# Designs tried in a protein design run: designed miniproteins, single chains. Part 21

Each design is a single chain, and the fold is of that chain. pLDDT is the mean over its residues in the fold that is shown.

## One batch from the design tools (miniprotein)

Design m742
Fold by ESMFold2-Fast:
Structure m742 (fold): chain A 62 residues (1-62)
Amino acid sequence: GSLRLAAEHDLRTEYGLSEEQIEEIRRLVEEGRFEEAIEKLKRLAGMSDRQARGVVEALREG
């Protein structure tokens, strides 16, 4: 949905993640591996726990 597309856009434009990194995070979320997706976002994008959880939630709703 629109929340997922907005989150992916922000990961690309604001955080500078590659398409491969975004696809890996999306795959982890699709597989229900939410804590792994959160830790990867924190490592790759320097996000806080709260920010990373918000991104994962947006990806789950899309």
Scores: mean pLDDT 84

Design m743
Fold by ESMFold2-Fast:
Structure m743 (fold): chain A 73 residues (1-73)
Amino acid sequence: SARREEARRLTEQAREALAQGRYEEAARLAQQALSLDPNNWDSLGVLSGALQQLGRDQESQQYLQKAQELAAA
């Protein structure tokens, strides 16, 4: 699916942004990926990581828990 390919591309860009310390950009890109594929474990993990670095700990924990639930299914 073109949507899943786009979500994967956005997730890869989000991960790169996270690695470079561009936390707001990483969160934005990961949210865009999730708008295309809401159950993408990888995108949820990147978003959680970016939110943790931004000090948004409660939101980070919520997305991390969702990612763990999806990975366990």
Scores: mean pLDDT 87

Design m745
Fold by ESMFold2-Fast:
Structure m745 (fold): chain A 80 residues (1-80)
Amino acid sequence: SPKEAAKAVVFAEMQIIALSAELLVMERQNKFDEELVEALLEQVEEALKEALKYASEEEREYLKKRYEELKKEVEELKAK
């Protein structure tokens, strides 16, 4: 359904935002919680997989770019 499709896309974006927020907290506290990051990344990946079944071409490219940026944020913070 259109409502279910929209919810899947929004949910994936919300999961990306949630992990980005946790990474910001970790950076400000100078503490990297690897187990939490791994768990949240798995949630992002699962949500993204579902969203990509319903996403428009533009939404698909946007979500892929956001996910790539998120993974770079994780690697950068982990290296710090």
Scores: mean pLDDT 85

Design m746
Fold by ESMFold2-Fast:
Structure m746 (fold): chain A 66 residues (1-66)
Amino acid sequence: AEEEALARAGERGTAAREQVLKDIDDGSPRAVELGRQIAVGLGLDPAAFTDQELVDLLRQYAKDSV
């Protein structure tokens, strides 16, 4: 059950990561929104960042967490 749950979570994580990287490459507003969520998750103030810095943070997080 746990191995199956981890496998399903891994599949969802892979699809989500691919979508995130696509959104970053496409310059989607969703990339900025996800970068803001990552900043909050890291204990950072998202208001201190520009849209481009939030996208860069998301790109870096996607590389380091996978």
Scores: mean pLDDT 68

Design m747
Fold by ESMFold2-Fast:
Structure m747 (fold): chain A 78 residues (1-78)
Amino acid sequence: MSREEVDREVERIATAMKIAQKAVDELESKVDLTPEQSLRAFIAAFGEALRVLDEDPNASEEEIYKRAKEAAEQAVKA
């Protein structure tokens, strides 16, 4: 793995984590979540954010956030 590939992967993961946390924080502001629900929401949001960035590396933060938020909301309903 090249240094540039490692740097891009680290940045991608960091961006996805930041957006996932923002999505969970927004959801928690609207509904009282258990620690387990918050964890499920974060995992779902993080996975969706990574998927969006993998499909379109130039996706806007707003587009990624919208998809992550939808995934988080769906995860807490399960």
Scores: mean pLDDT 81

Design m748
Fold by ESMFold2-Fast:
Structure m748 (fold): chain A 72 residues (1-72)
Amino acid sequence: SLEEVRRRVDRELERNVALLEAGRPDELRGFVWQEGDLLAAVGYHLGEPPVVEGHVFHDGRLVDRRERRVPR
C-alpha cells in the first residue's frame, strides 16, 4: 500500500540520517523499488550540508517527497 511504501521510505531515510550523524557516510545507500503502480526512491547528496531524500510516485506522478538536511 502507499502507507507501507511511505513507512519504508521513512525507515531507509532515517537510517541514512543516522549514518551521517554517526560520521559513516561511506555506508549510505541509495535505492529504488517498485510495488505495483508505486515507485519509491531514496537517495542522498553529499554537499554542505548533506541531504537525504525520498520520493514516491504513483502512476508516474510524484505523490510524496521527504528531505532531511544533516548539518555537520
Scores: mean pLDDT 81

Design m749
Fold by ESMFold2-Fast:
Structure m749 (fold): chain A 58 residues (1-58)
Amino acid sequence: MAEEAGEAARREALRLGVPEEEAERIGEIARGAAEQVLKYGGEEDLEKLREMIAEARR
């Protein structure tokens, strides 16, 4: 999940025209945030994370 969240954020940044270097940084930050949700978040946070990943998987 965390890796998928990072990938999702990176792809979304690229769609918005963000350079690859900055998109990779955004993905890394999102992955870290997702790891926190996985370790300390509740069911509601996990559902939101899954929705974000699904949206960006296109």
Scores: mean pLDDT 73

Design m750
Fold by ESMFold2-Fast:
Structure m750 (fold): chain A 61 residues (1-61)
Amino acid sequence: DEERVQGALDALRTLLDAGASLDEVRSAARTLETHLRSQGASDEALERFRREADALLKEAA
């Protein structure tokens, strides 16, 4: 789960670096969270992803 969460967070960072809008990154974060859940990610891993994705969005704002 840890590696999958990190991969998803790295994908969000890549979108921000490429100049994606905050709305695009928020949509990507929701899609990635759904994907992580479908792959059997634990509730703890999903909570970590949400917290770190929220922090990235706040840094970019």
Scores: mean pLDDT 82

Design m751
Fold by ESMFold2-Fast:
Structure m751 (fold): chain A 67 residues (1-67)
Amino acid sequence: SSMEKDIEEYLAKQKERLEAQLEEYLKANPDLSQEDIARMREEQARLIENQEKTAEDSLKLLKESRG
């Protein structure tokens, strides 16, 4: 449905926005260690993955309820 596509597009835009903000933060903080940078990237990736997984699970339930 159009609503499902709107949700997917919203999540994609949020991911892009969050990634862009992190890159800007890293440029503003050049003294950060490679370990800190890696940790921040991993934490953000995990958050995005969890949000995407939750959306997928919700869509699956809606599909199964209709047959």
Scores: mean pLDDT 78

Design m752
Fold by ESMFold2-Fast:
Structure m752 (fold): chain A 77 residues (1-77)
Amino acid sequence: MAELTERAVEAVRRLAESLGLSPEEIAAAEAHVRELASRMPPEALELVAEAAEAALESVEKAEELLLEAGRILAAAR
């Protein structure tokens, strides 16, 4: 969990930096990812990390991975 959480946070941070977000916006995004990670199964968190990483190359691939993560999260209770 912790390793996957930090991977997702790092990927989102890099994506936010590439989009030119402010330090406050980047910090808010990191906090949001950590909060989501506390509620997500590891499989969904891994897909979120992969989606953020893919978004640096292709938005379409990122959308596909996020949709899959959403399906896993919806199935988890």
Scores: mean pLDDT 74

Design m753
Fold by ESMFold2-Fast:
Structure m753 (fold): chain A 56 residues (1-56)
Amino acid sequence: SHAAKGVEGARKLLEEGDYAGALAAAGFARQTAEMEGDEKSAKEAEEIAKEAREKL
C-alpha cells in the first residue's frame, strides 16, 4: 500500500538520524493508512512518530 511505502521511508529517516523528517513522514504515512484502511501501517507509523519525538 502507499501507507506501507510511507512507513518504510519514515523508518529510513529515523535510522539516518533525521528525527524531524521521520516525524513528518510518519504523520503523512499514518494519514494515508487511515484513508486506505491499513490499520497495521497506521500503528507502525504511530510508533515511528513516538520514537522520533523522544529523540528530538
Scores: mean pLDDT 84

Design m754
Fold by ESMFold2-Fast:
Structure m754 (fold): chain A 56 residues (1-56)
Amino acid sequence: SEIDEEKIREALLKAGMKEEDIKRIDELIKEIKENKDDPEKTRELAKELEKIILKQ
């Protein structure tokens, strides 16, 4: 994968993000990968991911 999920998780945890939010981000990344051929769904999931990250 071009996105190193473990490395991203470690960075977010060190940044003080809640474990619950990190788990949600992991799920969103997986969903984005699973729906790569669906641009509408991918865009929706990306917005949810941004919402969690920007909240921090």
Scores: mean pLDDT 74

Design m755
Fold by ESMFold2-Fast:
Structure m755 (fold): chain A 60 residues (1-60)
Amino acid sequence: STTEAKLRLLDGLLREAPERFADRSAAEIGYALGFRSLAAFNRAFTALHGVSLSAALRAA
């Protein structure tokens, strides 16, 4: 799905260029990826990766 593709892109970017997200909120990242709400972004990310979005962003 397009949602899965967006989340895989985010995962790759967090590994290769975490500095791009240093000054960005989870809501800003979700908006940039085309999610309609932060809640939808969090649910999709957790379903795909098995960890919360906030935990993944802190690890980057």
Scores: mean pLDDT 67

Design m756
Fold by ESMFold2-Fast:
Structure m756 (fold): chain A 60 residues (1-60)
Amino acid sequence: SSEINKKIEEIQKKVEEDRALAERYIAEHQLSPEERAWVERTLELYEKYAKEKIEQLKKS
């Protein structure tokens, strides 16, 4: 449905915006390699959950 497509687009946009914000934060605050690795792992997990949510919406 158009409603499902809109929700998918909103999730995709938020993920892109959140990644951009995190990359900016890393650059501006000059995080250590360990801190950067932790942020990257957190983003990967977040993106994985977003992808799974999108797949569930597509099956609805």
Scores: mean pLDDT 84

Design m757
Fold by ESMFold2-Fast:
Structure m757 (fold): chain A 56 residues (1-56)
Amino acid sequence: SEKDIIDKVADALLEAGLIDEATAEQMKNARSLEEAAKITGLSVETIRSLALSFGV
């Protein structure tokens, strides 16, 4: 689901030190990939590519 994609990407970005905990929590509360993209400043395509690399 989109929620699984968002959660995996948020956790991975936080672990990599690319976002802070507050940003990760905002991502996890996003209703869609587009909303998560706006929170991070990434594109939806970038988020999908990151999720694919994590097996989601």
Scores: mean pLDDT 80

Design m758
Fold by ESMFold2-Fast:
Structure m758 (fold): chain A 69 residues (1-69)
Amino acid sequence: AESKIEASSEELEEYARKLEEVLGKGISFPSKEVGDGGGLIAKSAIEKGIEEHAEEAYERILALIEAAS
């Protein structure tokens, strides 16, 4: 299977969407400056990172959402 970990393509999109919503709420990210100049690059890097390390990426996204809560 292409998606080997629990995080399927649908879940990845869900997580990315939540991240974008958190960004809209004005959450200060360490990578904001990089994302501001190269938002597409940052997004692609996150997407590839999630695909390579779905478990770790899942926890990171979860922690960001929790911090925003």
Scores: mean pLDDT 49

Design m759
Fold by ESMFold2-Fast:
Structure m759 (fold): chain A 72 residues (1-72)
Amino acid sequence: MEEKRKKAKEELLNDPEKVRRLLKTVGDEQSTNHVPVDEALTRAGEKEGLTELTPAEIGQILGDWARRQSVG
């Protein structure tokens, strides 16, 4: 399980388009369906097939990505 999670994280970190799709899905779920962030992250992960990653792990990756897009 840990090895699958590590692989999923590495694949996500090397796929900026997938990260952007996850960010859009989270935003859409929050704005359209008014779900909380953790539920939006769960739905985004399921949609992109990231079942090995927790919502918290997905949120951390998305947050780090968004900060890098805003600074630099």
Scores: mean pLDDT 76

Design m760
Fold by ESMFold2-Fast:
Structure m760 (fold): chain A 70 residues (1-70)
Amino acid sequence: MSEEEIQEELTEKLRRYLEEVEKAESALEAAILESLALMHRGVAKAAGIELSPEAEELLERIREVTRELE
């Protein structure tokens, strides 16, 4: 798997997490989704893979929506 393929997969996963967090029925569900998104970012960073600007924007939106459900 190339670095570009991993970056694209991460962006797609973050898009899915954003969709799920926007539909979250509880603050706990949203917090779990945010934690999964942050874990994926952490693993990518540890592997030397930079997030795309779109992926960074998606992560920020996930965090914002999660905070609104607190």
Scores: mean pLDDT 79

Design m761
Fold by ESMFold2-Fast:
Structure m761 (fold): chain A 59 residues (1-59)
Amino acid sequence: GELTERARKLLEEARKALKEGDSVRAAELTHKAQQLSLEAGDYELLLEANELFAEALKL
């Protein structure tokens, strides 16, 4: 659905931000993806967002 597609796009942007060293942007994008994934009931995508959020916090 649209929520799942939006969450996936946010995670792709978050991965780019992580590669560029922008931890603040990566955390913001992953947090939005977490919210959309939960709302969509896509728990696999939520787990992926949780992992990227943890990576952003390590930067």
Scores: mean pLDDT 85

Design m762
Fold by ESMFold2-Fast:
Structure m762 (fold): chain A 92 residues (1-92)
Amino acid sequence: AEEYFNKGVEAANEKDYDKAIEYFEKAIALEPTADIYYYLGYVYYKKGDYEKAKKYFEKAAAMGNEQAYLGLAEVYRKMGDYKKAEEALKKA
């Protein structure tokens, strides 16, 4: 899990979001963690897939990753839901 997670983070830093998704999906198949779901939300957000970004940030937040609420706020802002964006920021 850790090896695939680290490769996913490296790919995301290089802005190779498709490769990052492949590595994070492999990491989740071995061991699902809040941090992996957070990074999946982040890379989907960077790709403009706000529905998947929201899904993975919600999963990460439910598993205890408080930074995922910042990701949810940005997704809601991109979707024009400023009230939900403000509510998410209060939880971060």
Scores: mean pLDDT 85

Design m763
Fold by ESMFold2-Fast:
Structure m763 (fold): chain A 71 residues (1-71)
Amino acid sequence: GSVLDDPEAARAAIDGALEDLKKDPNNVPISVALMLLAALSGDPDFLREYAEKARELGLETVARALEKMAA
């Protein structure tokens, strides 16, 4: 299965990466992976939802990037 073909798998992957970032907010590779997964989804509502989740976790840079991609 591809994250591009399965929104549920994409959400699960992003949720897992956000949980890992909550434990280590300075993990740059996971932050980049989250941005790429969200961008590859192409869904503005999905991008906005995960931007809000990232902001709640204190990941302001990730949240801003996702919001810009949703516009």
Scores: mean pLDDT 66

Design m764
Fold by ESMFold2-Fast:
Structure m764 (fold): chain A 56 residues (1-56)
Amino acid sequence: MIKLSEEEREKKIEELTEKLLKAFGLSRDDPLVPSIRKKAEEEVEELEKNPSSKPP
């Protein structure tokens, strides 16, 4: 139920993408980066719609 601006949403996606890449031991040049970024986008969308999930 939280509403994010486009700028804030992109920032969260970038931060989460970097966290996920680090967690999987991947570099920013890895060909899996687009897949990880897509996963981060889904996580941010879920957070926006279901803030009760309270991810860190």
Scores: mean pLDDT 72

Design m765
Fold by ESMFold2-Fast:
Structure m765 (fold): chain A 68 residues (1-68)
Amino acid sequence: LSEEIKKLLEEAQKLIAQGDYSGGNQTLIKAKKEMLKEGVSEDEVNEIVRQAVFKGLEEKAKKEEAAA
């Protein structure tokens, strides 16, 4: 994966971790389009996007536990 795609995935994870699901989803759509342009298969793109969402949700859960 290019550095640009990695940055988009990291940005999406941060947005999801902050509870900005709308912003996170828009950033994931951009990352998906860039991955498809680089020749990543649709199945691999969907798996990468899914992993990014889960990582963002895990960070959000950890922040909620730390605040409690």
Scores: mean pLDDT 80

Design m766
Fold by ESMFold2-Fast:
Structure m766 (fold): chain A 66 residues (1-66)
Amino acid sequence: PELVLLPTRREELLPLLTHPDPRVRAEAAFKLGLLGPEGREPLLALLSDPDPIVRAAARYALSLLE
């Protein structure tokens, strides 16, 4: 496993939410949550992701918006 450093800008993170690598999607979801409530809609969609790590990251990111 390698560490992945992703951008922290919303515009750069949104396309990464559909990346084929679930580790990239999970990291992008977490970083999107840190940017605030504008990421809520794409994070809600990730709760239906087939990968459990991505779903966990989306759930955690949504908790940061509270």
Scores: mean pLDDT 74

Design m767
Fold by ESMFold2-Fast:
Structure m767 (fold): chain A 73 residues (1-73)
Amino acid sequence: MKKVEVQVLGPLASQAASDLELFFSKLEGVKVEPSESNALKFHVTIPDGTNVDKVLAEAQKAAKGYLHVEKIY
């Protein structure tokens, strides 16, 4: 599986973060965990066999262009 750290940055970050968490929660097999120290940062676990680039592209649309990918493990 792939682990991805993402952060929402921008003037509408709080709204975009809410939309992003909802988006990830609807994806089968994907786990989303908001950071305990930063509500705009999420740890996302993507199962093997899922196209990570496609998931992140769709997540960027859900976050209204405010998604920043910090790290991929």
Scores: mean pLDDT 79

Design m768
Fold by ESMFold2-Fast:
Structure m768 (fold): chain A 82 residues (1-82)
Amino acid sequence: SAEKAIEYLRKAIEALKNGDVDTAIEYARKALEELSKLPDKETALKVSALVFNAIVQAELGDYEGAIRDLEAALKLVEESLK
């Protein structure tokens, strides 16, 4: 659900801010699974692209870039519910 995707994105952002990269990537991947279930395919695709980019950035050590893309993804999902 969108609500679960939001929960996982928030947990991924918190984990990155705390320096727990492995936990952040795990929650980001869980967010991707929930996003794949969204009926709005356009929003799901756009948000999933940001989350995927964030995972790649985190794996490459760009934690600031990863947090930025996860925060952008979170905003798009939250706006889709309004």
Scores: mean pLDDT 86

Design m769
Fold by ESMFold2-Fast:
Structure m769 (fold): chain A 62 residues (1-62)
Amino acid sequence: SELERALEVARRKAEEEARGLKLLTGKEPEVKVEQVDEDTIKVTIKAGDITLVIEAKVSNLV
């Protein structure tokens, strides 16, 4: 489904971003990917004192 593909894309992008934060902070990143509604995926990435929150529309990921 488009949602399953969008979640996979979001997770992959989140993992790429998390690697960048690990290099910047020297700390292990924590990644959370959530579906918050029928068309919205929320990504939260934490590394040290940095927290990134990104919301993306499913339609923009597939």
Scores: mean pLDDT 81

Design m770
Fold by ESMFold2-Fast:
Order: C-alpha cells, then structure tokens, then sequence
Structure m770 (fold): chain A 89 residues (1-89)
C-alpha cells in the first residue's frame, strides 16, 4: 500500500514536471500538490515537503494573486516541516 502510494506520487510528480516545462503552471501546481498528499499518506515527509514547495512555486508563476490557495499550500508545507523536525529529534 505505501509502495503503491509512492509510485502514484512519483508518476504525478513526473506529469507535473512536464506540465511546468510546457508552461502549464496551474496543472503543475495541482499535480505537485496531489503528489505531496500521496507522499504524506505514505509517510515520506521529505518528498511531501518538496512536492508542496514545488506546488507553491508553480502557483505563484500561474497566479500570484491567488492568496487563498497559496495560504492552503503554505499551511501544508508548514505542517509537514514540523512533522519532519519532530521525527529528526
């Protein structure tokens, strides 16, 4: 189950990378965010953190005025960062 979640997340991340290269930053942001959620469910917090950061970066490129969605992704980044720090103590 965890291995399946990681494989799905990796596939979404590759699709997000392609969307970003094609200038489709909205699609990239959504795909990176979904990849982050799957990594988080799998317990891969480091990968979840990186994917959420890429989602935020892509959203800023697509729509820097979407403060609501950016706040939601930043909350996900903060939550995962706190979880990583607690596990490393």
Amino acid sequence: SKEELIRQAEQLEKQADEAEKNGDYITAANLYREAGRLYEQAGDLEKAFESYKKAADSLIKADPTNQQKLAEINAEIKRVREAILERRR
Scores: mean pLDDT 88

Design m771
Fold by ESMFold2-Fast:
Structure m771 (fold): chain A 66 residues (1-66)
Amino acid sequence: SSVSQERVRQVQDMANKLVKKLEEKGPIKSLDVRVEHGAKITVTVTATLEDGTKHTETLEKPAPPP
């Protein structure tokens, strides 16, 4: 699926912010990133830490004007 470069950049920025929050909880073993598109953009990141615990952070942004 084609996605605008601006939308890709926004998703990357949102994901990076969530990853930084998750890094504060401990060393990350793996990340799972889910993106939902619609009238708003929802990015959900789930981190599995080295100790096996899972933490989830979500960020929402309104869709940019056309």
Scores: mean pLDDT 79

Design m772
Fold by ESMFold2-Fast:
Structure m772 (fold): chain A 59 residues (1-59)
Amino acid sequence: TLEDLVAAGEAAFAARDYEGAIRHYLAALLLDPDNAAVRARLEEALAQAGRQFKRTVRL
């Protein structure tokens, strides 16, 4: 359900798995594209994923 996807995204975000959070929030937006709260969470996860990628995957 939408709530399950949002909860999974929040759990991933709390675990610093920002790519996982992005996937779950994108899936939630596919079910409810007008959900502004999910869009805001997705934007924050994208910003954090960019930082984490540069710090963790230094190719």
Scores: mean pLDDT 74

Design m773
Fold by ESMFold2-Fast:
Structure m773 (fold): chain A 60 residues (1-60)
Amino acid sequence: REAQAEAAREVLKSRGLEEEAEELEKAIKEGDVDKISEILSKLPEELQEEVLLAMVEAAN
């Protein structure tokens, strides 16, 4: 969870989305699936895919 939260944060920070990065990191650490889905749904599809890929990579 922590590695996935860190990976997701890094992707969003690299795009200048600092506030979204912090919110997503917190939601992932807390296991708040509804909040994670809400935050991701506000992002462009390409960025959603990048975040999810980074989280999967960090979990391995």
Scores: mean pLDDT 79

Design m774
Fold by ESMFold2-Fast:
Structure m774 (fold): chain A 55 residues (1-55)
Amino acid sequence: SSMEKKILEEAEKEEREIVRKLLEGEISVDQAQELGKKLREELKKKLGEEVYNSL
């Protein structure tokens, strides 16, 4: 659906920002791991477990 596509695109954008910040030295590896975990948890909540597990 268009809503699921937007959720995925936004999550992908946020993941790219986390990686960029890590590579540029703006955040630590530990901070990047925490942010990534939070992003995945939010994605699972927004999509629902069934849709998330089908990715």
Scores: mean pLDDT 82

Design m775
Fold by ESMFold2-Fast:
Structure m775 (fold): chain A 82 residues (1-82)
Amino acid sequence: GESTVSLEEQEAIALEIIDSMPASAWRSWADYFRREGEEAEKAGKLEQAALSYRLAAYAYEKLGDHERAAEMRERAERLLEE
């Protein structure tokens, strides 16, 4: 289905929510969004998968895991190729 808000706006809202959560929750959120991205990718829902990977990347970034964050961002970008 079509989103009524842009993916950029959806990401911004989710990032604000993650930022409002306690640091103890960031690992669970990172793992949750990574798994959601993998499931969406397997289902062929590429835009949903990309969004989930971008949210996982932000949560990993908050944890200081820059390597995992970069991996998730690259995966999201590849799913949105023409």
Scores: mean pLDDT 77

Design m776
Fold by ESMFold2-Fast:
Structure m776 (fold): chain A 77 residues (1-77)
Amino acid sequence: GNLHVEVGEKVLRLLEKIEEVEKEDPELAKELREELEKVIKEAIEEGKKAKSPEEAYEILKKKIEEFEEKLEKKIKE
């Protein structure tokens, strides 16, 4: 698999979920978009310390997966 494609696909799926949330709760959707942006920025900064591009993308993937878990919990509450 190509890690950068996998990360891109995960981000697109998260944005689609947030767009669905926006139809019911635009305030929550705004909070989720801001948190996703923060997670991506933090993952990029952490990825700069990575030994390889592959490791950097794995860091991004893990951070995005952690955000997805938080998103699913917030939607269920």
Scores: mean pLDDT 79

Design m777
Fold by ESMFold2-Fast:
Structure m777 (fold): chain A 62 residues (1-62)
Amino acid sequence: SKKVEELIKKAKSPSKEEQLKAIEEAKKLPKEDKVKVLSEATKSPDEEVKQKALDELHKLLG
């Protein structure tokens, strides 16, 4: 969907603020779409972004 594609772009952005927004907004998505956005955010070179995305994936996948 358009929203999922938009959040994936934010997760790939060089901006830490945009990457963190992608993680927060992904929480509102269906599980399969959350995984797509959060998985992209785990590729971030920023340790805080990576850890936050991993924590959210852990909550979803157990």
Scores: mean pLDDT 83

Design m778
Fold by ESMFold2-Fast:
Structure m778 (fold): chain A 88 residues (1-88)
Amino acid sequence: INIPDSLSEEQKKAFEEAAELIKAGKRAFTSGAGGTQAVLIAQAAKAAGVKEVTIVATKGKAGEILADAVEIAQKEFPEIKINLIIID
């Protein structure tokens, strides 16, 4: 498994929060412009035993960064279906 960065305390907290939300039934997440968010969401989904998640971004720079990050996360976690929705 190739995670681009070591998890910081902030990233660990985000991972734990995402995993708890996924366990509670949440499947769609609004993400910022960070590529690590897509990987963390996919990893949290796998940890929670969930096969499909959706990442929502606004159109523009954030959407472009997230599209690349989702492609990387999908290759890293092929067992998790990651949907990307870009909103205008």
Scores: mean pLDDT 68

Design m779
Fold by ESMFold2-Fast:
Structure m779 (fold): chain A 92 residues (1-92)
Amino acid sequence: GPLGLAFAKGVLELAKERGASVKVSSEGDTVTIEVKGLSVEAQTGVALRGIGLELDGVPVKVELKGDTVTVTIGGLSPEEIAEVKALAEEVA
């Protein structure tokens, strides 16, 4: 949905601005974004925003695994998934 798509775009923009590496995959209506090289403060910001969206009923999950932030967003249309993947190619 629109909030999940906006969150995905925000994460990819942050990764680009910070020079972080990005890997994106999709399964069904779900996209997974893996970001490496964000500072602890940036990782925390992404996690807190993700938690806020999840509490508001948006199908978003954020996991911190060592130096990697993994963002999982469900409920996306095929067009929204294609847009996320296109943006990720510009960052990777």
Scores: mean pLDDT 85

